# Designs tried in a protein design run: designed miniproteins, single chains, continued (2). Part 67

Each design is a single chain, and the fold is of that chain. pLDDT is the mean over its residues in the fold that is shown.

## One batch from the design tools (miniprotein)

Design m6305
Fold by ESMFold2-Fast:
Structure m6305 (fold): chain A 100 residues (1-100)
Amino acid sequence: SKGTTLNNLGNVYQSQGKLSEAESAYKQALEILPPTHPDRGTTLNNLGNVYESQGKLSEAKSAYQQAVEIREKALGPTHPSLLEPSTKLGLLDIKEVLSH
């Protein structure tokens, strides 16, 4: 799908360190992908990774929280795809504490 293609384009930009282009591609993918679709969860997780790399920790946390919510609703609370965004949320909470 066009949404999947835009997510893949974002992955290419991210691997090249082109964080602004990756952010744009993932945001465009999210405009096309349905709110509850698992692919939207994947794109939100990837966008969270980009935000974290940019030091945008609040935006990263929001993206990971949305990825967890979508994936949990679509795939159930014990699905392996929840592991990365859930772990990232925990690490961001630790970073927030340590930056005070």
Scores: mean pLDDT 81

Design m6306
Fold by ESMFold2-Fast:
Parts: structure tokens; C-alpha cells; sequence
Structure m6306 (fold): chain A 66 residues (1-66)
């Protein structure tokens, strides 16, 4: 199921499931590695790339805070 896939990807990327779901919406596909994420970001317009970067930074800050 998509929910289970999102959870597995979240573990691979080290991000919350909510961020993985947003990445899928922005990119239109599920990513399975940090290398794939980097390649997809290079193909995105500036607005989408900024959104992705902010989502990742917010997730890392939340982990550091807890």
C-alpha cells in the first residue's frame, strides 16, 4: 500500500512520513534513495526545489529539538 511504501521511504531518507508524502506530491513520484532525491531536485524549477529544501531542513531541526 502507498502508506506502507511512504513509511519505508521515510526510513531510507531519514525524514518524517509527512515530508515523504509532500515530496511525492511535488515530484509526482516516490523516491527510494537520497541520490534519487538529489537528481530529481536538479530537474525541478526553483520554487519546487526551495519547497523540498525547506521541508528537509524543518524535519532535521525537529529531530535536533527532540
Amino acid sequence: AQKELDEEVAKILGLPVSVVRELRKILGKTLFSKEELKKEMEKQNADNAEKITLLILEAEEEKAKK
Scores: mean pLDDT 73

Design m6307
Fold by ESMFold2-Fast:
Structure m6307 (fold): chain A 57 residues (1-57)
Amino acid sequence: MNKITKEELREMLRSRPAFAGLTDEQIDAAVDRILAAFDKNGDGYLTEEELKELFGL
């Protein structure tokens, strides 16, 4: 996808050690927080570049 959806971001977070053992509700809260921080346009998506910056890729 050209943009990262909430669902795809959720899956990516679940693969990270820092988010291991979190519930879906806690992952959703983390996704919402990340979107608030990185979604500059408020459109509900992240770009691949924003995602790379977030994860240090």
Scores: mean pLDDT 72

Design m6308
Fold by ESMFold2-Fast:
Structure m6308 (fold): chain A 80 residues (1-80)
Amino acid sequence: SELQENARAAAETAKADLKELLAQTTNPEAKALLEEALARIEAFLAEIPSLSEAELREAMQALTAELVEVGRRVYELMLE
């Protein structure tokens, strides 16, 4: 489905961006948060084929909110 294709594309882009950030990160707590976020994205990617459209929309919203919070925490740690 188009929604599944869009979800995969968005998740793969987020994964690539986080891997790049992780490679540049020296703070060990920030590294752990980024590694956890990558694991969350990989779990989401694995579940896409089994989700209904409604479940996929909810999962995408939940993942987006979690990634925003991870970004906020990583930013705070990089300012310390």
Scores: mean pLDDT 86

Design m6309
Fold by ESMFold2-Fast:
Formats: C-alpha cells, sequence, structure tokens
Structure m6309 (fold): chain A 110 residues (1-110)
C-alpha cells in the first residue's frame, strides 16, 4: 500500500540521517570511551525510529510480513555500519537481539 511505502521511506531517510550523524561523531571521537558512548546513543535513537515505524505499520494495518521486512532491512543496515566501523561485539549482539524481539512482537500483533 502507499501507506506502507511512506512508512518504509520515512524509516530509511531518518535512519540514513542518524548513520551520517554517527559517522561525523565517530570521526571526531578522541577515545574508545567516547566512541562507545556515541554508538550507544545512536542505537537508542535507531531503536526508537524502528519502534515508531512498527507502531505506525500496525496502526495502518500493514501486513506483518511487510513490517518485518522493514525491520530486517533497517537492522541489517545498522549491523553493516557497525561491523564496517569495528564497533564493540556486545553492541553488535544487542542489535541482533533487539531485531529478533521486534520481529516476534510484530508476529504477535499481526
Amino acid sequence: SSVSEKIEKELKEELNKLIKELEEKLSKAKSEKEKYEVIVEFLHEAQELIQEAIDKGIEAKVKGEDIIKMVEEATQKILDFLEKNKAPKELIEQVKKEGKIAIEYIKLKS
């Protein structure tokens, strides 16, 4: 549906903005502690964006399969960025776990 496409586009655009902001913050980070803190902040904001997209999709009665696809694509994009930037293993595992939890939530609401 056009609503599904709009939610997907908004999620992709906002996530791209957060990733770009994270790249800029990481380039300016002077310590491993500062890098860790900016990644954690990014992950919190990214999780909120994904949850908003899920809630909008459920409210709009978008098919669960389409919402799951959006979450999987967003999660993979975050993982690709974190792995490319050699993010701490614990944060990578957190993203994988949160993605799985989100998918199970969508299945229960569908």
Scores: mean pLDDT 89

Design m6310
Fold by ESMFold2-Fast:
Structure m6310 (fold): chain A 66 residues (1-66)
Amino acid sequence: KASRDELLRAIVAELAGEPEAAKTKSLEELLKERSMSREQAEELLKNIREFDPDSYKEIEEYVLKL
């Protein structure tokens, strides 16, 4: 079962073009590198879940295999 922090790390790392960074970097480090707040990342995750369910499904599947 994927935690919210795992999903947030995966999505922020994917936006940076470094999906593997989700395994090695903390959520706070990834957010800082992208100049994003946690609230912005959570809103982005919510919007992807609502409006782009295929991408959300791919992210969730990736996180579950970590």
Scores: mean pLDDT 74

Design m6311
Fold by ESMFold2-Fast:
Parts: sequence; C-alpha cells; structure tokens
Structure m6311 (fold): chain A 109 residues (1-109)
Amino acid sequence: SSLVEQAEKLFKKGLEALRNKDYETAERYFSEALALYEKALGEDDFNVGKARYYLGIALDNLGRYDEAIEQFEKARKSFLSVLEKDPENTEAAVLLGMTGWMIKVLKKK
C-alpha cells in the first residue's frame, strides 16, 4: 500500500477513537497518520493540515495544551498554503478559522 493509503486508514481510525472519546488512541493514530502524510506529501498539504488539526483536538482533550497549540499553529500554516493555491477550498477555510479559535482559547489557560 502507498504511504497515503496507510495514512488515510490510520486517520480514519483516529476519527473513530475521537468520536468514542478515546483521546489517547486518537492521539496515537493521528500522530502515525501525520508522519506518513508528511513523508508522502510535505508540510503544505491539506491532509497534513487535517491530521495536525485533529491531533491538536486529541491533545487538548488530554490536557496537553502546549503540544496542542504547537499542532494548531502548524495546521494553520498548512491551511494557509492550501488556500493560497485553492482559495475555494471551503473545508480548509473552515478548519483555518477553527484552528485560530482553538489557539486563542488555549493561550488563555
């Protein structure tokens, strides 16, 4: 299987764990998916941004706020790069907004 196919499978398992509030399992799967996406696609890819965003959500729920902020800041950079190339990517625009809000909220803790 390609690295992207492996990353997609792990990312979906992370989303399932997140829905079940299994934040430790979600963090593990999103971290593994991120490593594979980043190796295959580079930092500026939408899927790298998404994996970083959801990793940030899992880390926030685990109380790992500084690590969550780091992932959200990196996700923001990826989404900005995506929108520079494709301004009509509504999913990237929404996730960029949500990422900015999460950073603002977490920096108050």
Scores: mean pLDDT 91

Design m6312
Fold by ESMFold2-Fast:
Structure m6312 (fold): chain A 71 residues (1-71)
Amino acid sequence: MEEAMLRMTASVLAITGAISPEKVYEAMKMLLPEDIVKLLKAGQKVIDKDPEKVGKMSPEELAKEIEKEIK
């Protein structure tokens, strides 16, 4: 259940940013047990700031940027 919700959330966010859903999923997974809604909102903000830079990020770098937006 949690994995399915996380994958769906990652897919929605990835479509908005033209980013790999698998990359977004791996980044969000690194930040669990954080709230999925908070991850979605923070991820959207990170992508909106610099979509080109996010496209070049590793899953670990994306996770770090999302964590900054949550705080």
Scores: mean pLDDT 71

Design m6313
Fold by ESMFold2-Fast:
Structure m6313 (fold): chain A 70 residues (1-70)
Amino acid sequence: ALAEFEARAEAAVAERKPIVDEHAEDRELHEALLREMLRELLGVSDEAIEAYLRGDTSAITAAVAATLAA
């Protein structure tokens, strides 16, 4: 059962890989725009933006809280 599930999951990933690759350029453009917006609007460091793009929102949340407290 597990091996059968893994084979099906691999087939599904293979089917979606071309679609994901087609959106790689859009992702890069979206990330570039997001970096610029966060830098300009929140004044956060590049390290905080890179952390946010990896799913660590703590630095961005802290910057937003500081802005709202001002």
Scores: mean pLDDT 65

Design m6314
Fold by ESMFold2-Fast:
Parts: structure tokens; sequence; C-alpha cells
Structure m6314 (fold): chain A 65 residues (1-65)
């Protein structure tokens, strides 16, 4: 549902901010996480965002920056 998508987007943005990801983008049914390759914390954040996305039925992609 639309409200579930918006909730998922909000959670992904909060996780990105807390774990130090460069950014998170949304395209169609996909959450795209931009992860600093040198940051173990950001990689852990990406794993959390992946779980959030999958639980909401969304696709997940990682781009290393």
Amino acid sequence: SEIEKEYTLALARIAASVYGLEKVEFKDDTIIAYVPSSSPGAKKGAELIKKIAENAGLKFEVIEV
C-alpha cells in the first residue's frame, strides 16, 4: 500500500542518516543505497536497509561510492 511505501522510505532515510550512507534514492519499486566503500558502518546500514526493503516487498540495490 502507499502508506507502507512511505513508512519504508522514512525508515530507510533514517537508517542512511544514522549509519553514514552517502544517500538513498527511490526508483519505481527499488531502494538504491549509496555506500562509502571505506565505511564498515555504512555497509552495516545498507544491510539493515536491505532487510527493511525486502520486508516491504521492495527491491534493493547497492552502489559503492
Scores: mean pLDDT 82

Design m6315
Fold by ESMFold2-Fast:
Structure m6315 (fold): chain A 91 residues (1-91)
Amino acid sequence: GYEQRAKQVLDETKQLADNLIQQATQASRLDPSVRSQSDAAIQQAQQLLQQARQAYQEQDPATATGLINKYLQQLQDLSTQWQQAVAQALA
């Protein structure tokens, strides 16, 4: 049901956020040219993860699933944009 779906998309959001934060933290330490964009990506990933957690806790399971999927999509877009920005800075 929706409760299981909400938990699944929350776990996926956590995993993606953690991976992005780890990669962006490493990039920020190693290269001054990507530091600002990496720090911004970390902050946005943390905010999206917090919004996903709040939706899971405060909303009904169907609404939570929809909201968390939206945050997961925004996090995927953020990851892609950050990777593109790193590629541009290193070119």
Scores: mean pLDDT 88

Design m6316
Fold by ESMFold2-Fast:
Parts: structure tokens; C-alpha cells; sequence
Structure m6316 (fold): chain A 107 residues (1-107)
């Protein structure tokens, strides 16, 4: 249902906000890499669950693809040691998820 999709996205949003806060405070590179892995795992799991909950909704499918694409870009930035880019991607993801939740609530 749409309510299940919204609840799933709200859970992802909360997880990414906490990871972003921890990442901004973290100075240890190994701990930063672990936080990125946690964010990437959350994005991937949410994308899979969105596809299962709403297989025939093209907007939700497109958003699932968007989450997977951003997870990949975030992993690439982390592998390059580009922590400013990782933070930028997470901030963009948080804003996009908030916007999509608002859009879905208006339906």
C-alpha cells in the first residue's frame, strides 16, 4: 500500500539523517567507510522493498532506481576518499526522500 511505501521511506530518511550526523562528526577513515557501507546497505534494501511493494507504480520504480544509482555514486566517492562528495550525496538523498514523501502524501 501507499502507506507502507511512505513508512519505508520515513525509516530510510531517519537512518540516513543519523548516518550523516555521525559521518560529519567522524575523523577516523575506517569508521567513515563503515558508515558509508551502512548507508549503502539501507539504500539498497529500501530500493528492493519499494520494487516489491509497488511493482506497477512507475514513479516508485524510478525512485527505487534513483536510490540504487546514488548508493553506487556514494560508494565510488568513499573508495576515492572524497568525504565532501559522500556528505553532498547524503544531503541530496535526504532532501530527495523528504520531497518524494511529501509528493506521495498528496496522493
Amino acid sequence: TLDEVIALLERLLSQLQEILNQLKAETDEKKRRRLVLEASAALTLTAVQLRLLAPDDPEIQAFSDYLLNKAGKMDDAANAGDWEKVIEILEELIASIQSFIEQLRKK
Scores: mean pLDDT 90

Design m6317
Fold by ESMFold2-Fast:
Structure m6317 (fold): chain A 100 residues (1-100)
Amino acid sequence: DEEKRELIEAYEKVLKMLKSVLEMVLSINPEDELTRKELERVQRILDLIAQDRAQGLSVDETLQRLAELEGFPSAEHFLKFLKGLMGLISEEEMRELLAE
């Protein structure tokens, strides 16, 4: 399903932007344990996506692994979460977020 691949790619871009923001926050507040833990979580997700892509895993296999890593009961539940998350951001806001 092409839509599933596009959702994973959009999620990866959002997470890369979030990583940059979290790194900036930590540069200002290096003792912020909550921000550090969130950065570690974001990095684990990005590493999993990159590893699966390098290994040539299917989109469905990557969705299952992401669901397990994030504590979702199934790949289908995680996919619904991604659709909901992307639907909460307007097309204009999403384009701005993913522009670089």
Scores: mean pLDDT 79

Design m6318
Fold by ESMFold2-Fast:
Structure m6318 (fold): chain A 95 residues (1-95)
Amino acid sequence: SKKDELKKKLDELLKRSDELVDEINDLIKKLPKDEQQQALNQVYSLTQQIQDLTLQFQKALGNNDFDKAEEYLKQIEELVEQLEKLKDELKEKVK
């Protein structure tokens, strides 16, 4: 069903987000002390936005509003892409 398809996509995005956060946190430990807090704040901001959109997605899905659920899912995907970009930027800094 459309509902099951959307739930599966959310689960995959949340799993990817968790993996990225773990990798980013390992990279942050290698940064200069004065840069660590700013990077941690960026991760916190992105993960809080993902959490909020996940709740919005669940509400839309519960109301069978698949168009809104897909829009929130796309916004979550864009935030996961921002986590991937942050990981790549941090990798370059710790070289």
Scores: mean pLDDT 90

Design m6319
Fold by ESMFold2-Fast:
Structure m6319 (fold): chain A 96 residues (1-96)
Amino acid sequence: MLPPEALAAMWAAGDAVVKAHVLPEVHKKFGDSVTLSSILVGELMRAMGAAVERGISMPKNPTSEDYRRLAEAAREVDPGAARVMEAMARELERLE
């Protein structure tokens, strides 16, 4: 199982991408009431859905390579979700 510190760092990396690249577009379309956390969860769910459709399963203890595969699957469905997954994969790789 990933240590809590690694999960927190990955989540922070994903949140930073949402803040920089996704949040401004969401606020432009839906107003300022949408939170960073709800957007990040939405992007993660879209990435997971794309991975499942491609037959990609996430192991109980995912590696940086597993998150990169998730990003690749998401790229065709939602480029924002792909960028979030890539940021999380890079942070996990740094911690491995």
Scores: mean pLDDT 68

Design m6320
Fold by ESMFold2-Fast:
Structure m6320 (fold): chain A 70 residues (1-70)
Amino acid sequence: SMSAKQAAGLTAASLVGIGTALEAALQGLSPEEAAEIGERAGREMARELGVSEEGQELAGEAGRKAGLGM
């Protein structure tokens, strides 16, 4: 099972990715551009917080999906 610290880091990084993607969309960027920006932000925050590689991928995917409107 994921540790509480890893779960908290993944949650925080996912929210950063999602928020960044949504802000990009509100600024008028395309869904594809918003998705790329959100994916990068989520992955980078997860890495900074010491989240596992798998968690970095999940946080990035959360940001990407938010940008695509999924």
Scores: mean pLDDT 88

Design m6321
Fold by ESMFold2-Fast:
Structure m6321 (fold): chain A 86 residues (1-86)
Amino acid sequence: SLEEQKKELEELLKKLEEKKEEADRDPAVSARQAAFVRQMLAREGLSVESVKALAEWVLENKASVGAVDVVMEAIRERIEELEREK
């Protein structure tokens, strides 16, 4: 359901906020990973599945602040889209 998808995305957003506190703060690494994640999102689209996959990748790896921020922004965008589809 739309409600279940929204709840899953909200839970991922909370986990990403926690991950950001431990994330790599190097500006060069952050910029490179942010660019990579943006390219992946542009290619795959903003489906719930693609956003969840990127969030899981960020949570499982030593991700930078830049990568976390881009994924969090994509999750917020998708939540807004789900709200409009009601």
Scores: mean pLDDT 80

Design m6322
Fold by ESMFold2-Fast:
Structure m6322 (fold): chain A 88 residues (1-88)
Amino acid sequence: MEEELRKKIEEYEKRKKEAEKKAEEYKKKMEEALKGSPKESMIKASTYGLYAAGATAEAIISERKKKRLEEELRRLREERRREEEERR
């Protein structure tokens, strides 16, 4: 059970990092698009801005799920420690 939780925590950590990287890349593309002509740059910047917002939301959701799994793992470790103390 603990190993499964650790694996899921690792998966969400990877998702978070990938989402953060995508958000940063889209923000860079948005900034680059803003250097162009006002008409074309606004459309491209808005599109990349939406992608960046989506990736940021994914990173937040992944971090939140990771924290919940970490809390579950912590509780399991406390239960296990208590059981080991009882066996002493």
Scores: mean pLDDT 79

Design m6323
Fold by ESMFold2-Fast:
Structure m6323 (fold): chain A 57 residues (1-57)
Amino acid sequence: SEEVENLKKKIEELEKQIEDIRARLPGLSPTQRLVAEHEIRKLEDEIEKLKKEIENL
C-alpha cells in the first residue's frame, strides 16, 4: 500500500532526525541538552503514533 510506504518513509525521516540530535548532545550546554531531549521525546511519540497508524491499515 502506498499509504503504508509513505508512513514508513516518514518514520525513517523522524528516526534520522533523532539520530542527528543524539549525535549533537555531547557538544551542547546543559540547557541546550534539555531542549534537545524534549525534542527527541516528541519525535519518539510521533513515531509511535505513526506505527499505530500502520498497524490499523
Scores: mean pLDDT 87

Design m6324
Fold by ESMFold2-Fast:
Structure m6324 (fold): chain A 92 residues (1-92)
Amino acid sequence: MEELKKLDPIVQVVKVTLELSSNLEPVTASNVAKRLGVSPRTLARRVGVSQSTLSRFLKEIQDNPSVLSDVSKLKKLSGINEKDAEKLKKYM
């Protein structure tokens, strides 16, 4: 968990989303927040978005899991910069 705190919040969200998807668990803001030990509201604040934006982002991943393997598409949908996208490659 301390190692995860060194990653940008959006990278933490994507990593947890991949783990939930791999375990066939529902990809929801509540489940992601529980895995990170925070409330959905706190998680949205850490990512720098509204809860509605976070929920839409997670729904996009749930509806199209290939977005997680396509770094270019992920950059467009989540606003992830080049540095954050490079960190995500380590978890794919």
Scores: mean pLDDT 65

Design m6325
Fold by ESMFold2-Fast:
Structure m6325 (fold): chain A 80 residues (1-80)
Amino acid sequence: SLATPEEIRRAVAEIALAVAIVTSEKEGDKETAELARKALDAVAAGDIEGAIEYLEEAYKASKDEETKKLFETVIKLLRE
């Protein structure tokens, strides 16, 4: 096997965050995009608690329901 279940969950979280960043930037939501970038950087650094804090702030900042659901899903993936 090339990856563990934990490594796969983290990779999925990173991909989901990259999508959220691109979507937020395209919509002109710079605040949500910046918070999502900070969350992605925290995940890459192994700072899961910091990532969750940035994701909760990104959830509050976002006005798009699909992007909010994506942040909720990433938080759940990181807490498993």
Scores: mean pLDDT 84

Design m6326
Fold by ESMFold2-Fast:
Structure m6326 (fold): chain A 64 residues (1-64)
Amino acid sequence: DAAAAGQALQEFVAEARRLGLTLERTMDEDGSPTFSVGDVRRLIERLREAGLTEVAARAEAALA
């Protein structure tokens, strides 16, 4: 469901933000930002490079 995917994506973005990782196209968290699939895929790649494979896998699942 789109709602479940949206929640998982929000949790993923919040977690990445806390770790100092941000999307280039992301607005501030105060505004409930929206993301394109391409932007999230780039962040997933960065997380994998940083060794955060579990967080990356969760985001990938949310996009499927």
Scores: mean pLDDT 61

Design m6327
Fold by ESMFold2-Fast:
Structure m6327 (fold): chain A 112 residues (1-112)
Amino acid sequence: AVERAREAGERAGEAAREAGGENGRNGARLAGELAARGVGKAGNSGVGASAGGIGAAGAYASGKIYGGEKGAEEAGRDAAQGIEGAGRAGGEKGAEGAAEGAERGAELAREA
């Protein structure tokens, strides 16, 4: 889960560079923050899987507003995969991995 979240985050960062620097960076950063918050909150409550859809939708919407369509799609996929992994891997540890993946994606986009 963590590895796939990182790969998706890396692709989101590249999409942000292609989509136009500042807007792409802001979109990926916000998507990463929303995904990390959603996953963290879900892990605390023990409801990682159900927060997955909410986190992914939030990441997608934020990415679309600031990073364009490709950035939004990859940010949404990153959040969905990470949170699905969190549910499968047992709550808190999976949520941490998903949050780290989202932060990595946001870092790559910020560097673009």
Scores: mean pLDDT 48

Design m6328
Fold by ESMFold2-Fast:
Structure m6328 (fold): chain A 72 residues (1-72)
Amino acid sequence: MTLEDLARAARDALETLGEPELGERLAEAILARDVARVEALFAEAKARHPEHAEALDRALEDALAAIAAIEA
């Protein structure tokens, strides 16, 4: 899975939750490999949608792992 695939998946998932603006910001942060912003935006999504916290945590781990693999 590429960073572009993860960015699209994150945008689409947040759009489905009714958060299209947050989804766009998250996709941009993933493509920019801005770890701090990716973490902050996922934390905001979890705060707004706590019932989806487990899925959001998994998506965060996938995004961080992909960024780390490119930087290694």
Scores: mean pLDDT 81

Design m6329
Fold by ESMFold2-Fast:
Structure m6329 (fold): chain A 89 residues (1-89)
Amino acid sequence: NELEERLEELEEELRRLREELEKLKAGELSLLEAIGLILRVIGLLLDVERLIEEARERGDEELVERAEELRRELERLLREALELLKKMP
C-alpha cells in the first residue's frame, strides 16, 4: 500500500522533528536552526495535506483518520516551535 508507506515515512519525520523540538526547548538550537525546524514542519504539513487528499480520493477512511491525527500533531508542534522562537534573543 503506497499511501500507507508514505504515511509511515511522514510519521518517522514527525518523530525526528519532535527530537529537534526538545533541543529547541533546551536552548540548544540557534535562531537559524529554529527557523529551519519551523520550515521543515511546514513542509511536512503540506505533504500530509496531499496524502489526505489522495486517501480521500481512494476512499481509505482509516488512512484519512491517521493522516488527520498526524496533521493535528504537526500543527501543535508548529505552534509550540513558533512560541519558543518568539522567546529567543
Scores: mean pLDDT 87

Design m6330
Fold by ESMFold2-Fast:
Structure m6330 (fold): chain A 105 residues (1-105)
Amino acid sequence: KKEAIELIEEAIELLRSIPDLASIGAAIELEKILEELKKTNDKEEIIELIEKAIEILKETRDHLEAAREFYIEKGLATEEEIEEVLEKLEEIIEKLEELLEKLKE
């Protein structure tokens, strides 16, 4: 639970670093999941919330990859900033999926 909270907090901070409405929207949805995670001790509910966080992060990653050229062209982000965000998002997703597997035991 604590490790999932820390990973989601990292994801929120990362997504807020990109000046994009979709990334900001994803951060807001993750903040809602984070509040629910802090309130619950139910293992099944924790699993469901982590699964929802992973889904949001994967959708946001795919959106950022698809919109990469647009962000660079509009001066909203550099190529290096987008690559760094995508790499960190994939790392967070992987770590959350590992935690999810451990919780399902």
Scores: mean pLDDT 80

Design m6331
Fold by ESMFold2-Fast:
Structure m6331 (fold): chain A 100 residues (1-100)
Amino acid sequence: SMERLAQMLLEIAEKVLKDPRADEEQKKEALVAYALALLLLGKSEEEIKKILMEKYGLSEKEAEEIIRKAKEKLEEMEKYLKENYTEEEFQEALDEVERR
C-alpha cells in the first residue's frame, strides 16, 4: 500500500511538472510530492538531489529546500500513523472487554 501510494504521488507530480499551465507554486508543491514519493520508495537524499538538479534543473539550494519540505511532510505522516495505530490498539482492548 505504501509503495502504491508512492507510485501515485510520483505520477501526479510528474504530470503537474510537465504541464506548461502549472504556476510556480503548483510546480513547487509537485516537486515536494515527487521528493516525498522517492523517500517513501527508499531513495537516498543524495540520489533525490541529483534527480532534482539533473531532471528538473534545480540549483543545489533549491533541491535541498524541496527535500527538507518533503522530510517535514514525511514526519507529519509518521505522527498521524502512530496516533491511528494507538486508536486501533485501544479498539482491540475494548473488543476483548466486551467479549467478557
Scores: mean pLDDT 78

Design m6332
Fold by ESMFold2-Fast:
Structure m6332 (fold): chain A 80 residues (1-80)
Amino acid sequence: MKMTVVLPDGTKIEIEADPEELTLEKFISQLPEEYEVLKLILKDLPEIIQKKLVEKLKEALLKGETVDLGKLLNEIALSL
C-alpha cells in the first residue's frame, strides 16, 4: 500500500509499505537523505510518541490518506 506524506518543509513523498510490516525504522528508511536531521529527530522521539506515530501511519496506509507529518506529530503530542 502507498500513502503520501507531507514533510515539515511542505515536500511530498510517497511511502510504500504493508501496514502490518510498517515500523518506525522502515518509515525513516524511505525518507530522502536530505532529511537526515528529521530522521535523527524521529529516532530520538519519546517511545510513546514513536508508537502513536507508527499506529497513525499504519491507519493512513490502510485508508490511502495524505499525512502531514508535522501536523500529525503535534496532534499526537496534544493527545498525551
Scores: mean pLDDT 82

Design m6333
Fold by ESMFold2-Fast:
Structure m6333 (fold): chain A 72 residues (1-72)
Amino acid sequence: ASGREILIQAALAFVPPELRAEARAYLEEATKGRPQLELQRLSVALVSRLVEKGGVRSLEELKAIVDEVLAS
């Protein structure tokens, strides 16, 4: 699998099933055009943050975490 798909699949594991379609669409746009190495680094950082939070309850919470990781 591509680094982008690995990142998306890992993040979706921390998203409620009813929000996964919207979360996938957001993550696809947020990671569009990024190099493979950057996506691998982002995957590690994003999963670490999601584990610390114990998952997310809303798309807004997911966006806040992703935006923080992408800004770093």
Scores: mean pLDDT 81

Design m6334
Fold by ESMFold2-Fast:
Structure m6334 (fold): chain A 91 residues (1-91)
Amino acid sequence: SLEEEIAELFAEILEGEAEIRDGKVYLFGVGGITAERLAEIYGIEIEDRVFSFESFYKLAKAFIDHLELSGMVSDYKELVERLKKLLEELE
């Protein structure tokens, strides 16, 4: 699904893994950062260390914007461009 592809690409950029179960996104081993810390940084709602896909979608968009503004996108250019296209396809 588009949701699974978005979650997988996001996790790959952060050098971790993602799993979608029952409309919720679970992140594992992502760059040494916790799900709660990601939620705090981007002002995204999180419950019990798990994102709803809606909250995760907002996180992914905010993360891409952050990478582009910080100039870090060059390190992950192909993954970032694929993620952007999937996010646009979803809406």
Scores: mean pLDDT 72

Design m6335
Fold by ESMFold2-Fast:
Structure m6335 (fold): chain A 97 residues (1-97)
Amino acid sequence: ETVGVGVILELDTSNDQEAKEAIAKLEKAFAEIQAYAAKLGVRVTVSPPSVIGLEKVVGSLSFRVPEAQRPAFEAAVRDIAEKAGVKVVSIFDLREP
């Protein structure tokens, strides 16, 4: 059976330059996650990064993956985010796909 999964990613910022750099890091992480997912035949939907009061940049993504493969996929997402310097805020189940 397949499960829907949502992920929220963020990066703290303090000025416009840091916000631009944070957007670039999130976009790179999203591209790497999408490339990984494509190799597994998994489609990932991403929300464009948004700046929240210049305090943080937030992005989100969602995917549907076979339940047995979920832990490995979540681990890959966390690894990609960590290497890109992006914080994984939450990983949650999508009840209504």
Scores: mean pLDDT 80

Design m6336
Fold by ESMFold2-Fast:
Structure m6336 (fold): chain A 90 residues (1-90)
Amino acid sequence: METVTFTFRIRSAAGFEERARDHVLEAVRMLKEASPGLRVVLEADTEENFQVALELGKRITRELGVEVTVIQKGGETVTLRKEGDKVIVE
């Protein structure tokens, strides 16, 4: 089965960050309705953007039950998934 993957790169200026998060969340919601096997990848180039991506990823996983992989360029990779009512960080 072909898996749809939605990739978003976090490169925000502070004033656009909150609105961009809401747009990404709504895009993921719509994509999940079309593809129940949806996976999300959030890529960040800096430590600050990685923290933003982690918080967005936790929100997506908590509210939509979608698996989210958060990647820091040259750093860590974290996978977020929902088990029952819990968000698991791996």
Scores: mean pLDDT 73

Design m6337
Fold by ESMFold2-Fast:
Structure m6337 (fold): chain A 78 residues (1-78)
Amino acid sequence: PTITEAPTSGQVGDVVTITGTNLNASGMQVYIGNQQATIISSTSTRLLVQIPAAPAGVHDIYATAQGQTSNTKPFTVL
């Protein structure tokens, strides 16, 4: 998976959009820091995810699927 666009900040429980490629691979998981986000919907180019209960501050957003890890994007939990 590859992330091309991600939100820069949000609050726990917010629903945000991540765009990229190969975002519908089997076993897709999304993380903000060390916390797994809930995937609400996925397509090959778009993920809707709910921000997990992560500590406030700057974290990395990344996706994993089939043993592969995406690039990271910075994200601030408010």
Scores: mean pLDDT 78

Design m6338
Fold by ESMFold2-Fast:
Structure m6338 (fold): chain A 67 residues (1-67)
Amino acid sequence: AMPSYEESKKLVAEGIARFLLKRGVINEDEAERLKKEMEESDEVLKQGIAQLADLTAAENRAGAAAV
């Protein structure tokens, strides 16, 4: 069973919001609001994906510099 497009969008939005919350980029209220905004707007979802990519790239650079 494959999730619907809407379910897939919710899972991705939840994953991004949780990742940002865990890294301390946003607070709990911001995470819940961002999750809802990503579910309602493809543009916000794309921006969230880009921010996730930037953070993981920055984390990898910081890890390399800290050796």
Scores: mean pLDDT 72

